# Ledger of designs, part 28: designed miniproteins, single chains

Each design is a single chain, and the fold is of that chain. pLDDT is the mean over its residues in the fold that is shown.

## One batch from the design tools (miniprotein)

Design m961
Fold by ESMFold2-Fast:
Structure m961 (fold): chain A 78 residues (1-78)
Amino acid sequence: MIIITPNPVKEGEKLGILNTSDEDVEAVVYDEEGKEVAKKTVPAKGGVTIDLGDLPPGKYTLRFTAGDFEETVEIERL
């Protein structure tokens, strides 16, 4: 299971990503044009932060992948 908070993200806020699985998960952030703007590996049973509040306001797409697992979540930066 992947947990993300907050949504929306305000200026200067970090997006937290928590991975409760036993496998490392790749997290990729895309802007509204589909361009990759950030990428991090979220370790098994661990978490990372992304400085999304330092990116321009708009809609972003997070894609999580690990083996056969793929999940997509929309995030708003205010």
Scores: mean pLDDT 79

Design m962
Fold by ESMFold2-Fast:
Structure m962 (fold): chain A 85 residues (1-85)
Amino acid sequence: TYTVKSSLELSPETWDELGLGDTVTATFNGDVKTVKYVRNETEPSTLTAEVSVPTLSDMESQRLVWTFPTSRGGPLVINLPLEPV
């Protein structure tokens, strides 16, 4: 089993523009993780979720789904690849 991660960097300007809340969900293979963040007013914030995969082929083929609730419309959904920790 391999521990792998998905990471997303967002600037404070992007957080404000999208009207993002204080929690984001990361979904992988049906499992939902809640990721809380503290918005930094002056610096980009990096969100990271770690998951386990049985093979490197699974890491290459699977995606982690980041879901951001927004105050300005529907949720923003981003599918990102997995990478080694």
Scores: mean pLDDT 75

Design m963
Fold by ESMFold2-Fast:
Structure m963 (fold): chain A 86 residues (1-86)
Amino acid sequence: SLEELLARLDSLSAREQFEAVGALVAETIAAIPEEAETIQAVWDVVSARMREAIAAGDDAQARDQAKALLRYLASVRAEAAARAAA
């Protein structure tokens, strides 16, 4: 789950964090296809920043980008759930 990944981020390598958040992006797009274009645009920016951080050996920056993306995905999922409940 998103909460389990957030709790585990400090124990994952920057590359493992990149793969894990990328998988959550794909799952979120599949679950909320009406937001796919917006989610993809955010992922394009965050994935570029994470790749730059990984290349620079900046594990802290890679983790901060991963956390920011997880907060964004949580918000998108919460809004979709609220729409489904209405």
Scores: mean pLDDT 85

Design m964
Fold by ESMFold2-Fast:
Structure m964 (fold): chain A 69 residues (1-69)
Amino acid sequence: LEEVIRQLALDPEKRAFALAMEAAYYELKGDTGKANLARNYLRVELGLTDEEVDELYAKAKEFIEKLLS
């Protein structure tokens, strides 16, 4: 899963969603530090608003939870 997220992050069009998936994955693993780092990257480096980050995170979380179930 981590490798799939990393590969998606190499595509500029998919980078934001890949980072949101990374945040969701680490949060589900209990690694809040890495999850927060990925969320902050979406805001600071990619210029997304808090609302855009939240929407993207919600979609990514559903996707990751489905893969882990």
Scores: mean pLDDT 76

Design m965
Fold by ESMFold2-Fast:
Structure m965 (fold): chain A 68 residues (1-68)
Amino acid sequence: MSEEEKLLEEILEYVEKEAEKNNLSERQKAFLKAFARWEARELIAAGYSREEILETVKRAVEELIKSL
């Protein structure tokens, strides 16, 4: 598995846990996963570090959950 695939799996696992913790609907969870995957790939393409990507995406997911 590539480093990119490992990073994406870690991010999606985080989203799954946060969605379960906040009792989100299947639709809300799907939206968060799509957003997190998109954001992570954009940051990877821009050359950000693994640590910066994880911090940025996790923070963005937390903010989105508060809006749902």
Scores: mean pLDDT 83

Design m966
Fold by ESMFold2-Fast:
Structure m966 (fold): chain A 97 residues (1-97)
Amino acid sequence: MKYKVTVKVKVPKSVSAEELAKEVERELKLIAPSVEILEVKGKKEEVDGEYVATVELLVETDLTKESLEKAVEGAVLLAGSRLNAEVEILEVKVEEL
């Protein structure tokens, strides 16, 4: 099945939105046969050295929507760990195409 995944993450300014998106893509590629970054957007408003990154992904997988939501949450947290950054997940939206 094909899914459009939208992730909103609060990240420190030391991490670029593009860098976060690439690490999330890497983690998801371990569990899904196809993952593509569609859009990466970071708000230029920094509050206390943090900003909100929005990443949109196209994912092809046999996972259910619910399982994919959990997998995306895990991928974001692992991406943060690999970037040595504390990340806060604000939103994970999975839409079946």
Scores: mean pLDDT 82

Design m967
Fold by ESMFold2-Fast:
Structure m967 (fold): chain A 70 residues (1-70)
Amino acid sequence: ADALRKEMEELRQRLIDLAKQASELRKMKEAAEAAGDEETKARLDKEIEQLSEEMNELSFRIGELGKEIA
């Protein structure tokens, strides 16, 4: 039980960290759009998409661990 709860907390912390990274990348994308830097914007769009996919995967794993702990 305690080990599973610790794993869930670690996954939650990783999710928070990824959300902060995504927020930073979105701000960089806004700056690139303002500067007319299409190449940087395209790269950041791809990175944001990848982070969103990782966050969705982590959310699913956290939910599964929650079912096992309950």
Scores: mean pLDDT 83

Design m968
Fold by ESMFold2-Fast:
Structure m968 (fold): chain A 80 residues (1-80)
Amino acid sequence: SLEEELKKLVEETIERVRELVEEAKRNNVPRSELLLRIGEVMQELREKLEELAKKTGKYELAEKYLNEAYEKIDELLEEY
């Protein structure tokens, strides 16, 4: 289903960000560099969600999942 596809994209994105945060902690990466890398990952998510929204007309649903991703990523960044 579309919701399962959206959920999978968000979960995969959050896991990628979690890995970036853990790598940054281990290697003492500056917060500014971490934020740039997270920005790239989020841009990829936005583009994929926008493509699915255009294909299905489900813009509000895509926006909901994008917002959930931002909330979870903000939570991960609080630990850094």
Scores: mean pLDDT 86

Design m969
Fold by ESMFold2-Fast:
Structure m969 (fold): chain A 84 residues (1-84)
Amino acid sequence: SELIKQYENNIKKNPNNATSYMQLGLAYHREGNYELAIDYFQKAIEVGNKFEQAMAYEQLGRLYQSNGDFEKAAEAFKKAEELE
């Protein structure tokens, strides 16, 4: 909870910081909030450069795998590879 508040404050100051959105996605995944984790990884993809987008797609793929969504995981990993 405290760590999530810290990352939320970071995005309020720097709304285009893809790293902060990825950290929120990871934090919500650890808490078991699957839907918020996906939302924040998607936001990281929206604001990130190609390198950050690739990292966010890799994290999204891992999240989908952990939830048993293997088709969505494969699509996310393919997007990460396309970004190189």
Scores: mean pLDDT 86

Design m970
Fold by ESMFold2-Fast:
Structure m970 (fold): chain A 64 residues (1-64)
Amino acid sequence: MINEKALKEAEEAGREVGRKYPDNPLEAIQAGREKGKEIGEKYNSDPELAAQAAATAAIREATR
């Protein structure tokens, strides 16, 4: 299970990553996943779920 703080921080980080890669969803996904994994590990939570949350937020911002 993912910690609520880890999930929120991963989503915020993903949004920031997405803004850096407008109209480049592949880069946004990759960078988002890496950032999310770091956040998941930091909170001793599920790093894969955190990576998915960050990547999802990143692609939403990149494809706005």
Scores: mean pLDDT 78

Design m971
Fold by ESMFold2-Fast:
Structure m971 (fold): chain A 63 residues (1-63)
Amino acid sequence: SRREKAVAAAQELVDKQIELAKKNQGFTDVEVEISATDEYVEIRANADGLLVTYLLPVEFLLA
């Protein structure tokens, strides 16, 4: 489904950003939760106690 493809695309972006954050910014403990609707993908990250949320349109991830 479009939702599944968008989640997969978001996961690839997240994996790359976690690698960069650990190497370049010294983050040690990074937890990420990805959830999706048909319209939006929500990414919730906790990097050493710093909480960040991103909301991305499904159409943007599948462009």
Scores: mean pLDDT 79

Design m972
Fold by ESMFold2-Fast:
Structure m972 (fold): chain A 83 residues (1-83)
Amino acid sequence: MKEKYQALADELERVDAATPEEAEQRRTLYGSRLIVAAQEAIKNIEKDPEAALEFFERVARSPYLAQVGRNALAKLKEAKEKL
């Protein structure tokens, strides 16, 4: 679980650093993968909530993917509060 979020975080760093021309399509595709990862994290919230929350807090600080990160983070926090 934690290793999966580390790999996604490394990819986020590359996506955030890419030039606008190179990055727009990559950011869209990566954003879709983040939505899937968030859904998996919500289903497994009892197993690894801290790693998921930490990763999506990082996404929420991204200049280009902040909305995806904030939406995922809000849902994850809500799921954790129900535990």
Scores: mean pLDDT 76

Design m973
Fold by ESMFold2-Fast:
Structure m973 (fold): chain A 106 residues (1-106)
Amino acid sequence: MENMDRLGELLEQLEKAWEEGDRKTKEESIRQIIDIIRSMLKKSPAVERALEEILKIGLESESLEEFFEKLSAYEREKFAAKEDLELITVPGVIQLVFAVLRTVKK
């Protein structure tokens, strides 16, 4: 998909921005990655809240490894809070983000 090629470019920009400490490029790259992922999802308030939190985690991260670690912690927190509803919506969004970024990195 065309979106997957763009995600690859943005992930490379993001990894380079983390290595170089380029906060502006980091913020721009993370925001664009989230915008593309948002376009792949059904619109709902729960999905938007999950994407907002994922964006915040990305902005607070300094490496891809830290980003994945913080996303995994957020997923575990949501799993512990409400198994039925949040497991379907919020962890589903987090798993999609992981799957998309890992697929792009290949």
Scores: mean pLDDT 70

Design m974
Fold by ESMFold2-Fast:
Structure m974 (fold): chain A 66 residues (1-66)
Amino acid sequence: IELSDEEKLAILRAVGLSDEYAERLLKLSGRELLAMSPEELAEHLGISVEQARALLRAAREYVALK
């Protein structure tokens, strides 16, 4: 499953994260993003594990609605 750049940015903003993380997030395909652990995503983006967990939850919910 592929997420568009617009969808990734919408998910980022929905969880209250700043657009400074957008560039690193957009380097990940939707498949790569959904395969990451919260710990891996937190390290990749430079955010907390709690923020990464919220982002992954939002991404999975978004994909389930497609």
Scores: mean pLDDT 80

Design m975
Fold by ESMFold2-Fast:
Structure m975 (fold): chain A 110 residues (1-110)
Amino acid sequence: SEKEFEKELLLEEIRLAVAGFEKENIDLYIELLKKIKNDEEKKKILLELIDFVADASEELFERKDFEKLEKVNKIFKETLEKLKENIDDLEKVKEIAEEAKEKIKKIVEE
């Protein structure tokens, strides 16, 4: 169980690095995963958020819109920090993730 979780974290770090995430954001996300390792619902919310951010970042990279990509990275970092402070509150975790998705969507749609 512990060894399987450590492998899960390592694979997630590699996945996010390949997707082009900044190391500081990867480190924050991995810290969050460690705090919620036994909470499947919170894990699902975080996974959905990371996939949304990855898709938005890929679209902006293809457009060569590096200014918007930097804005998305900043929102994502602030979101991960807010999630860390509120990680024990499922409703707050949902709210923070939804707000981040809405902000990122607006940037991509500009």
Scores: mean pLDDT 85

Design m976
Fold by ESMFold2-Fast:
Structure m976 (fold): chain A 63 residues (1-63)
Amino acid sequence: SSDASRIMAIINSSGKSTYSKTQIYQALRRANPSASTRSNIINNINATGKDTYSISQIQSIIS
């Protein structure tokens, strides 16, 4: 989706290999996705219970 593409563009632009929950939330804020997309991503992050996420893990939770 266009929301997923914007979020991944922001994530990839920072050049990091791993991201914290806070960094992912900052990317969501900048991407300004639909409320349903944001809620789904936040729920997926909370469900995993991880402190850090790889690029592939982020792709999985936002696609």
Scores: mean pLDDT 82

Design m977
Fold by ESMFold2-Fast:
Order: sequence, then structure tokens, then C-alpha cells
Structure m977 (fold): chain A 74 residues (1-74)
Amino acid sequence: LKELALEVVRIAAELAAKEGLTASEAELEERAEQLAELAKEAAKSPEATEKILEAASEFPELLEPVRRLLEAAA
């Protein structure tokens, strides 16, 4: 679960880096832990899962990793 969350965070960080934003290794790890916890909670609610996937669809590179994270969290 945390590994899938870390992959999502890394892809998001690469997109942000194109705009000049950078994050430390520790910040990526911390965000991955938060995302894994949120994914577990969201996976229990079909409505939350749907909203998250809809938001991720704005970034095609994030859609599949986010979907895999939510499936693993269920």
C-alpha cells in the first residue's frame, strides 16, 4: 500500500518539478504515508473513491496509479 502511494506521490512530484517545485525525500515519504491512510478511508466509501478518480482524471499519468492504490486499499 505505502509503495503504491509513494509511486503516486513521485509522479505528482515530477509534474510539479516541471513548474519549478521541488520536494525532499523525507517530504515525499511523509506525503505517501498520508495518502495511503486517506486511500484506506476512501476505499470504504464508493462516493469518495469516485470523487478521487474523477480528480485524478485531470492528470492521465495519475489516473491508473491512483486506481491501483484504491483497489489495493480495499
Scores: mean pLDDT 74

Design m978
Fold by ESMFold2-Fast:
Structure m978 (fold): chain A 63 residues (1-63)
Amino acid sequence: GPLEEYVELAAQDLQKSQELADTDASLAAGHAIRAIGYSVDAALIYKDKGWTSGDVLKKAREL
């Protein structure tokens, strides 16, 4: 569902940011900002549904 999709997208953008940090700081920053955005969206979804951090991590591992 949307929570698992946002968590996966955040993880992917964070990984790309880390890979680009030494070669393209501007692009790395762009990916980091996107990862923050997806993480906020995921946090809002889990907060509205009363999910715990453990529930979010369990869902992410099932992707």
Scores: mean pLDDT 72

Design m979
Fold by ESMFold2-Fast:
Structure m979 (fold): chain A 101 residues (1-101)
Amino acid sequence: NIVVSLEFDESIAKKLKEKGITEVDVITLKSSIQKNKKILEKYGIKGSAFKAPEFFKLVGGEKSIDEKTAERLAKIFGLKNPKIEQIAENTFLIKGEYISK
């Protein structure tokens, strides 16, 4: 099981859009979070990954992340039965089971 924390702000959101980053690219980047932080930095994504109970912490800027975006990212990361909880204005806690082969 893998816990992932991602940080987005308006600057990061703009950089992702300018670079044409898609949901497929986000899926591709998740596998690199544990092994290569340089890839995340290149795309302006700040994150951490660790083996822990099944929690995502998703931190966004004022207009970068809403609950729908958090749900989409949970599904993209392959969480089963994701539960989304907003713990601050721009911070979501995502809980779910991550199944890797």
Scores: mean pLDDT 45

Design m980
Fold by ESMFold2-Fast:
Order: sequence, then C-alpha cells, then structure tokens
Structure m980 (fold): chain A 88 residues (1-88)
Amino acid sequence: TVRVKVETTVTTEKGTTKTVTEVEAEPGETITSTVYVPELNQTVTVKVVVPAPGQTEVVEVERKLMPPGETDPAKAVTATVKTTVTVE
C-alpha cells in the first residue's frame, strides 16, 4: 500500500469548494473522492485510479448539478470538477 493524497476542487457559478483527503491504497486501485457543495446542498463524487508511486494523475470533468427540490433541467448548475491524485 502507498499513501495517496486526493485533492478535489468543485467550481460553479456560486463559488469554489475544495477537499483534500489522504488514504492508503494500492497503485491501480480505484478510489472515490467526495465533495460536499453547500450552496447546492449536494455531494459530488469522482472515481479516480491510483497512479504508480512518484506519479500524479489529474482528472477534470464537467457535471450538471440540480439544486435541492428542483426538477427543471434549465435550472441545473454547471460544475467543473478537478481531481488531483498524488502518491508519496
């Protein structure tokens, strides 16, 4: 097992939220990063693969988030989710 630092940043029109998590995992293992976005009262999850020791992986995805109690797709908020995985 290696020590892995996972940094996830969620950027929306309402602001930016960043979380940093440290876990022990095997290289090649898939781990889940979770960020709570308080402006939308929602949790965003990203699955990332642990890179080889001494390597860094960066994953950037765009997601549509629905505000709480909202069902109208026109009111969805666009979120840019960037996850950086660094192995000790």
Scores: mean pLDDT 78

Design m981
Fold by ESMFold2-Fast:
Order: structure tokens, then C-alpha cells, then sequence
Structure m981 (fold): chain A 76 residues (1-76)
């Protein structure tokens, strides 16, 4: 459901901004599962990747950057 995916994405972004990176990751992954081809999900993964990199979580950052790139190729 697009609406539910959008809601989870917003929750993920909010969690990232609040410094709750685990919740941000979880919500973003759930959003992708509900709408896996979503350009919105691709954008969220890109933001999560950047945020995680700034925190020294390079392994997770690389993982989500790759996921974002895959979705961007599908939806631009």
C-alpha cells in the first residue's frame, strides 16, 4: 500500500533526524517491503546511507547506498 509505505518512510526520516538510527532503518526497510519499487523508498535509503556514514557506520551505509541505487535505476 502506497500510503502505508509513505507513512513508514516519513517515520524513518523522522527517526534519522532524531538520532534514532535503528528505528530509521527498520521503518525504511518496512516501507520498501510494502512498495519495493518506490522512488520515495530510494530517496529514503540514500538519506539513511549518508546519515549512517557520518556516524561511522560505513558497513550499513554501503549496504543502503547500494539498495538506493538499485531503486533509482528503476524509478529515477
Amino acid sequence: NRQQAQQLLRQGIRSLLNGDYQSAIDNTQQAIRLDPGSGIAATALQLLSRGLSKLGQDQLSQQYRQQSQRLQQLHG
Scores: mean pLDDT 75

Design m982
Fold by ESMFold2-Fast:
Structure m982 (fold): chain A 96 residues (1-96)
Amino acid sequence: SLVDQTIEEMVAAGLVTPEEAEELRKLKSAEELLEYVKDKPVEIRLAAEALVLEEKGASEEEIAEFLAEALVRLGVVSEEEAQEMLERLRALKEKA
C-alpha cells in the first residue's frame, strides 16, 4: 500500500530508522501519527500528512496537490514547477 511503501522509502532515504518505521506501523489512527511526527523534520511531517489524507479517502490527485503546495511553501519548487508536475501526473494517469 502507499502507507507501507512511503515508510519503506523513508527508511531507504535515511529519514527514519527501521525501529522508528516499526513504531509508525503500530499507530492505529491518523491523530496518533500526526502527534508522533509533530516535532520531526518537515519531510517526515509532510509524508505523515499525505498518509493521513490517503486514510481519510483523499484521491492520489488531492494528495499530489497537497504535496505540491507544501513544496512551494517550503521554497523547494516554484508555483509554476508545481503546476507542471501536477499536469504531468494527470497525463500519466490518463494513459495508464
Scores: mean pLDDT 68

Design m983
Fold by ESMFold2-Fast:
Structure m983 (fold): chain A 98 residues (1-98)
Amino acid sequence: TPGLTQQLSSFLASLPLDPEEAFEAIVAKAEELSEEERLTLLELASGWIMANLPDEEATALLRRLMARFFPDAPLPADQSPLSLYNTILAANEARAAA
């Protein structure tokens, strides 16, 4: 959709720094989107989480996003935020290619 990235960037800029509220807002936004648009949201949201939340909170929220949107994706052995982020990106690319 034209302007999707701009709309999603504006949405992410308005996200609360509370992980629970951020998770609920991301899930609600994902339910409004097509499958293709949802993949774009999840990529951008994962980047936002990495940039804006402390490591412990980022790890917990990224794990929740994986469980919600990529339940069949294996968890990485290293559950650092970066490893979880890379796992989400890989799962997102695999789904986009299917």
Scores: mean pLDDT 80

Design m984
Fold by ESMFold2-Fast:
Structure m984 (fold): chain A 97 residues (1-97)
Amino acid sequence: KIDELVERVKELIAELSKYDPEAAAKLQTLVDKLVNAKSIEEVDKIYDEILALIEETRDRLLAEHPDSPEAQRAIVTLNALDFEVRRLAKELKKKLE
């Protein structure tokens, strides 16, 4: 359950790394912190940091490369990351309850 979500998130980060390796590396570091979180408050804090990074990366790609097919693929990957990380955070909170 959690392991499956972690693997999906890792696959999406690997896909993002083809377009933005710096953002992918930062997201991987935050996801590693998220899965090792020891409290619901810690999960919420790290999750907020992940969402902020996803939003910043998406907005930058839209501003710098609005007509790029590569940027559009990266944005689709970021939207999928947002969805799967939300699911992962929810399952981690259930585990900590």
Scores: mean pLDDT 85

Design m985
Fold by ESMFold2-Fast:
Structure m985 (fold): chain A 95 residues (1-95)
Amino acid sequence: KEMVNLVLKVLGKNFKKHQRFEAKQIYKLVKEEDPQAKEKDVLNALNELRLKGYVHVYDTTKVGHPEVKSEVNEKDMENFVFELTEKGYEEAQEV
C-alpha cells in the first residue's frame, strides 16, 4: 500500500503527457524518496497500478510498442516502459 502510493506520487511529480519511463528510471526516482526501496517492490507496485488503470505498460521489443495487458515480471522488466494515465495523474494528486 505505502509503496503503491509512493510510486504513484513519484510518477505524478514527474508527469508529462505521453512520457514513458523504464522500471529502472522509476526505481531511481523512488530511491531518492525512500533509500530502502527494493526494485522488486517497485515493480509489484507498478503492476498493481496497471491493474487499477493508473499506468499503461508498453512492450519495447515489438514494432509500434503495443500495450501490454499482462503482469510484468522482474526478468523481462527492461523490455517494458510505463506511462502514467490521466486517471493515474489525478489519483497521484490525492496521495
Scores: mean pLDDT 83

Design m986
Fold by ESMFold2-Fast:
Structure m986 (fold): chain A 94 residues (1-94)
Amino acid sequence: SIEEKDEAGLASLVATARAELPADVAALLERLLREFLETARKNNYDEEVMREKRAEVLAEIRREVADPATARRAETLFGAFAQSLLDAAREAKE
Protein backbone atom coordinates (compact mmCIF):
# COMPACT_ATOMS: atom_id res chain seq x y z
CA SER A 1 0.00 0.00 0.00
CA ILE A 2 0.99 3.66 -0.25
CA GLU A 3 1.08 3.78 3.57
CA GLU A 4 3.67 0.97 3.71
CA LYS A 5 5.81 2.65 1.01
CA ASP A 6 5.78 6.05 2.77
CA GLU A 7 6.66 4.56 6.19
CA ALA A 8 9.62 2.64 4.68
CA GLY A 9 10.76 5.77 2.83
CA LEU A 10 10.48 7.85 6.03
CA ALA A 11 12.56 5.33 8.02
CA SER A 12 15.27 5.28 5.31
CA LEU A 13 15.51 9.09 5.11
CA VAL A 14 15.56 9.47 8.91
CA ALA A 15 18.50 7.00 9.03
CA THR A 16 20.30 8.97 6.26
CA ALA A 17 19.66 12.30 8.05
CA ARG A 18 21.03 10.93 11.35
CA ALA A 19 24.19 9.74 9.53
CA GLU A 20 24.80 12.90 7.44
CA LEU A 21 23.40 15.88 9.40
CA PRO A 22 24.02 17.44 12.85
CA ALA A 23 21.80 15.85 15.53
CA ASP A 24 19.55 18.93 15.93
CA VAL A 25 19.00 19.22 12.16
CA ALA A 26 18.34 15.47 11.83
CA ALA A 27 15.73 15.75 14.63
CA LEU A 28 14.12 18.76 12.90
CA LEU A 29 13.98 16.89 9.57
CA GLU A 30 12.47 13.78 11.25
CA ARG A 31 9.72 15.98 12.80
CA LEU A 32 9.03 17.75 9.47
CA LEU A 33 8.96 14.44 7.53
CA ARG A 34 6.42 13.06 10.06
CA GLU A 35 4.31 16.26 9.87
CA PHE A 36 4.31 16.07 6.05
CA LEU A 37 3.25 12.40 6.11
CA GLU A 38 0.47 13.11 8.67
CA THR A 39 -0.80 16.03 6.53
CA ALA A 40 -0.76 13.82 3.41
CA ARG A 41 -2.68 11.03 5.18
CA LYS A 42 -5.28 13.39 6.75
CA ASN A 43 -5.97 14.88 3.29
CA ASN A 44 -6.13 11.49 1.47
CA TYR A 45 -2.86 12.23 -0.38
CA ASP A 46 -4.29 15.29 -2.13
CA GLU A 47 -1.57 16.56 -4.48
CA GLU A 48 -2.38 20.29 -4.00
CA VAL A 49 -2.32 19.99 -0.18
CA MET A 50 0.96 18.02 -0.32
CA ARG A 51 2.56 20.62 -2.65
CA GLU A 52 1.55 23.45 -0.28
CA LYS A 53 2.85 21.57 2.79
CA ARG A 54 6.12 20.81 0.91
CA ALA A 55 6.63 24.57 0.30
CA GLU A 56 5.95 25.31 4.01
CA VAL A 57 8.44 22.65 5.19
CA LEU A 58 11.17 23.84 2.79
CA ALA A 59 10.69 27.41 4.06
CA GLU A 60 10.97 26.18 7.69
CA ILE A 61 14.22 24.28 6.92
CA ARG A 62 15.71 27.44 5.35
CA ARG A 63 14.61 29.52 8.38
CA GLU A 64 15.69 27.09 11.14
CA VAL A 65 18.99 25.70 9.76
CA ALA A 66 21.77 28.31 10.10
CA ASP A 67 24.40 26.58 7.91
CA PRO A 68 23.47 26.98 4.20
CA ALA A 69 25.15 23.70 3.10
CA THR A 70 23.38 21.73 5.86
CA ALA A 71 20.06 23.44 4.99
CA ARG A 72 20.52 22.53 1.31
CA ARG A 73 21.19 18.86 2.20
CA ALA A 74 18.11 18.75 4.48
CA GLU A 75 16.01 20.35 1.69
CA THR A 76 17.27 17.71 -0.78
CA LEU A 77 16.42 14.81 1.56
CA PHE A 78 12.98 16.22 2.38
CA GLY A 79 12.27 17.06 -1.28
CA ALA A 80 13.10 13.50 -2.35
CA PHE A 81 10.63 12.08 0.22
CA ALA A 82 7.88 14.55 -0.70
CA GLN A 83 8.29 13.86 -4.44
CA SER A 84 8.28 10.07 -3.85
CA LEU A 85 4.99 10.39 -1.93
CA LEU A 86 3.47 12.61 -4.66
CA ASP A 87 4.50 10.08 -7.33
CA ALA A 88 3.01 7.20 -5.29
CA ALA A 89 -0.25 9.15 -4.84
CA ARG A 90 -0.49 9.66 -8.63
CA GLU A 91 0.14 5.96 -9.31
CA ALA A 92 -2.58 4.99 -6.79
CA LYS A 93 -5.15 7.13 -8.69
CA GLU A 94 -4.30 5.57 -12.08
Scores: mean pLDDT 82

Design m987
Fold by ESMFold2-Fast:
Structure m987 (fold): chain A 64 residues (1-64)
Amino acid sequence: SRMDEILRLLAEYQALMRQLQAAAPADKPALKQQIIATLRRLRDLEEDPQMRQEIDETIAYLQA
């Protein structure tokens, strides 16, 4: 279901964020790209405009 997919993507996002916090500087760009891809998939499933905006802001932060 959509909800099961959202829960899987949220778990993936949380795991990748933990990896990013522990990562060496050289490894951070690849992890950020994986997080951005996961967030874009979450955004596509999200129906709430406010939540989509929060996801977009997080992506922008990670791209900076």
Scores: mean pLDDT 88

Design m988
Fold by ESMFold2-Fast:
Structure m988 (fold): chain A 60 residues (1-60)
Amino acid sequence: MSLDELLDELSKQTGIPKELLEDALKKMKKLSKEEQEAVIKELVKLGGDKKLILEAINKL
């Protein structure tokens, strides 16, 4: 699954705008692509909890 597909799925599951998720990834530019994908997969595991996902993004 591509990073773009993971962001689209996370946006659909949480209702968080895809643009906000992309901005969070820009803050993680120091991380490798594989590490960025791992972070997004962890956020997808938080699944339906928009508040927990926003708190995780704020820590970036």
Scores: mean pLDDT 70

Design m989
Fold by ESMFold2-Fast:
Structure m989 (fold): chain A 87 residues (1-87)
Amino acid sequence: MLEEVKRLIEELKEAIENNEPASVIFAILVELATAIDRFARTASAEELRELAELVQELAELAKKKNRIDVYKMLEEIYRGIERRIAE
């Protein structure tokens, strides 16, 4: 996994844990989605599966913190990764 993607996942996790404003979380989500799209161009299916698991963990964290808007966006990112693995 690219260091950029890993760093953004850690930043997003911290922002969700600290209940940061939606504007802050959505800015990180946009950066993460862009970084994932870039990474997916060179990633193996195995790397994409590992990334999908990490994104799903973040989605469950957002749901536990009652950040349903964030949860829905993370689920959409997860589905995008799953589609890339299948095709």
Scores: mean pLDDT 82

Design m990
Fold by ESMFold2-Fast:
Structure m990 (fold): chain A 92 residues (1-92)
Amino acid sequence: SMEAQRQAVREGIDAFVRLLRLLGQDEAAAALEARREELIEMPPEEAQREVYRIIITVLSGEEPPEDASLQELQEKVDELLRAAAEELERAA
């Protein structure tokens, strides 16, 4: 259903916000929260793509290519989150 799809997007955004804050990436978390209402109204695949683009842009300081596949965006998010976790470990 449409409501189930919207709920999945909400839960996905909230999960990323929690993870980003745990990694000390408050700016990226705030960027997702600022666009949360807009993202929830998108189709699920478009919302997922846009969430990844926001995370990549904030964490790397550059926008990913417009033609990047969803898989490429996901792999880049995983890379950046791992780098953030490694930085947090060094700061401890």
Scores: mean pLDDT 87

Design m991
Fold by ESMFold2-Fast:
Structure m991 (fold): chain A 75 residues (1-75)
Amino acid sequence: MSVEEFKKELEELLKDHPELAKWALELLDELLKTSNMPESLIMARTASAAALEALRLGHPETAEKLFELAKKIEE
């Protein structure tokens, strides 16, 4: 999966949660700038972090979809 495809999937998954989408995209951009990790690992970690934030905000269905996205990237 490319970074651009990942951004599109994040925006679609989080279309009803625009502040969470913004947070996740800002985290992705920061990790891409500061990290020496492979892009696939950065994307998977961003999706997992967004899933945990979704759980904290009370959105378990959104969190489940984000964990599934992270798993798909890692496989």
Scores: mean pLDDT 84

Design m992
Fold by ESMFold2-Fast:
Structure m992 (fold): chain A 62 residues (1-62)
Amino acid sequence: SRAEVVRLLVERHGLSEEEARRIVDGMEANGVSAEEFLEALRANPEADPNLLGTRLVLEVQE
């Protein structure tokens, strides 16, 4: 699943593979799994991945 998130970020959003990995690592560090992030990206294909990731982190936090 992590590899699929990285691939989607690179191919659809034009991020470098390194940038995509940093985003996924940041999501996992904040309690958002790669699978949850992947599903959110697929459900919101036009969303900015950084803004979407921030929203998911806020939803997981107390």
Scores: mean pLDDT 77

Design m993
Fold by ESMFold2-Fast:
Structure m993 (fold): chain A 92 residues (1-92)
Amino acid sequence: SPIARFEAFVKRLLDELEELKKKANEEGQKVIDEEMKRMREFAARQLEHARELQAQGDYKRAELELGVAEGMLLIRKSVTKLVVEKINREAA
């Protein structure tokens, strides 16, 4: 199921950010917590929209839009990592 695949993807991404949080200082932890909250809210909206598309019979669009959402979340993860690395460098 594209929905189950997306849910598993989001879980893995959030687990990776939790691991990054363990290595972060207090400022970096706040950045990660705020971004994880935004990612969860974004993922919940994308899942709701995908379920609505599937209920309308538009399985192809649901799969495509979830794929786009995965790409957006990967970009956000990369940016979050760069921000936390910068915070850690400025604290050193």
Scores: mean pLDDT 89

Design m994
Fold by ESMFold2-Fast:
Structure m994 (fold): chain A 77 residues (1-77)
Amino acid sequence: MAETLKKEADRLIEIAEKNPDDKTIARQLVLLAKEFLKLGDYETALKLAQTAVKIDPDNEEARKIYEEAKKLLEEKK
């Protein structure tokens, strides 16, 4: 399950890099980032949220998830 989600995360990031103006992809990245936060994979959640912020910088939810994942990663180190 987790391995499959990780593969989907990598695919979505690649799609996002090719389609930087698609706000729908930004939303999908945010939803997937939330799932990785629940799983405790803060590194993957951070990458997904960072990509979402690059596509849609005005997306408050993407920014909040990015900041949360970053803080959780710093606490875990």
Scores: mean pLDDT 78

Design m995
Fold by ESMFold2-Fast:
Structure m995 (fold): chain A 113 residues (1-113)
Amino acid sequence: SAADVLALIERLIELGMRVLSLADPSLIPQVIGHILRLIGAEEDLRRGADVRTVAEEASRTAVGIARIASQTPKVPLSVLEEIRATVRELGALVPSPTVAAAVAEIDRIIAER
């Protein structure tokens, strides 16, 4: 369970790095902030933090990355769809109103693009 959540957080970090590489210079500090938050969540989980708490933090951070990705024309729609798929898998492993709300918000972000 924790190992599966860790793999999904690592996937979100990879997707965040792709957004970082394509973001306008003005948005770079925000993307870095979200990536560092995901790295912190990964470290917390490796140290035995509560899986639900970490999954909820990672899902909220993924919404932040998705918002920046939606504002960056160079980011392909496939990156947003992969962020959604990853958070959806996180919600399947860790059922939480917070994770479900994050999926719904990413669905909204994609629909408005």
Scores: mean pLDDT 89

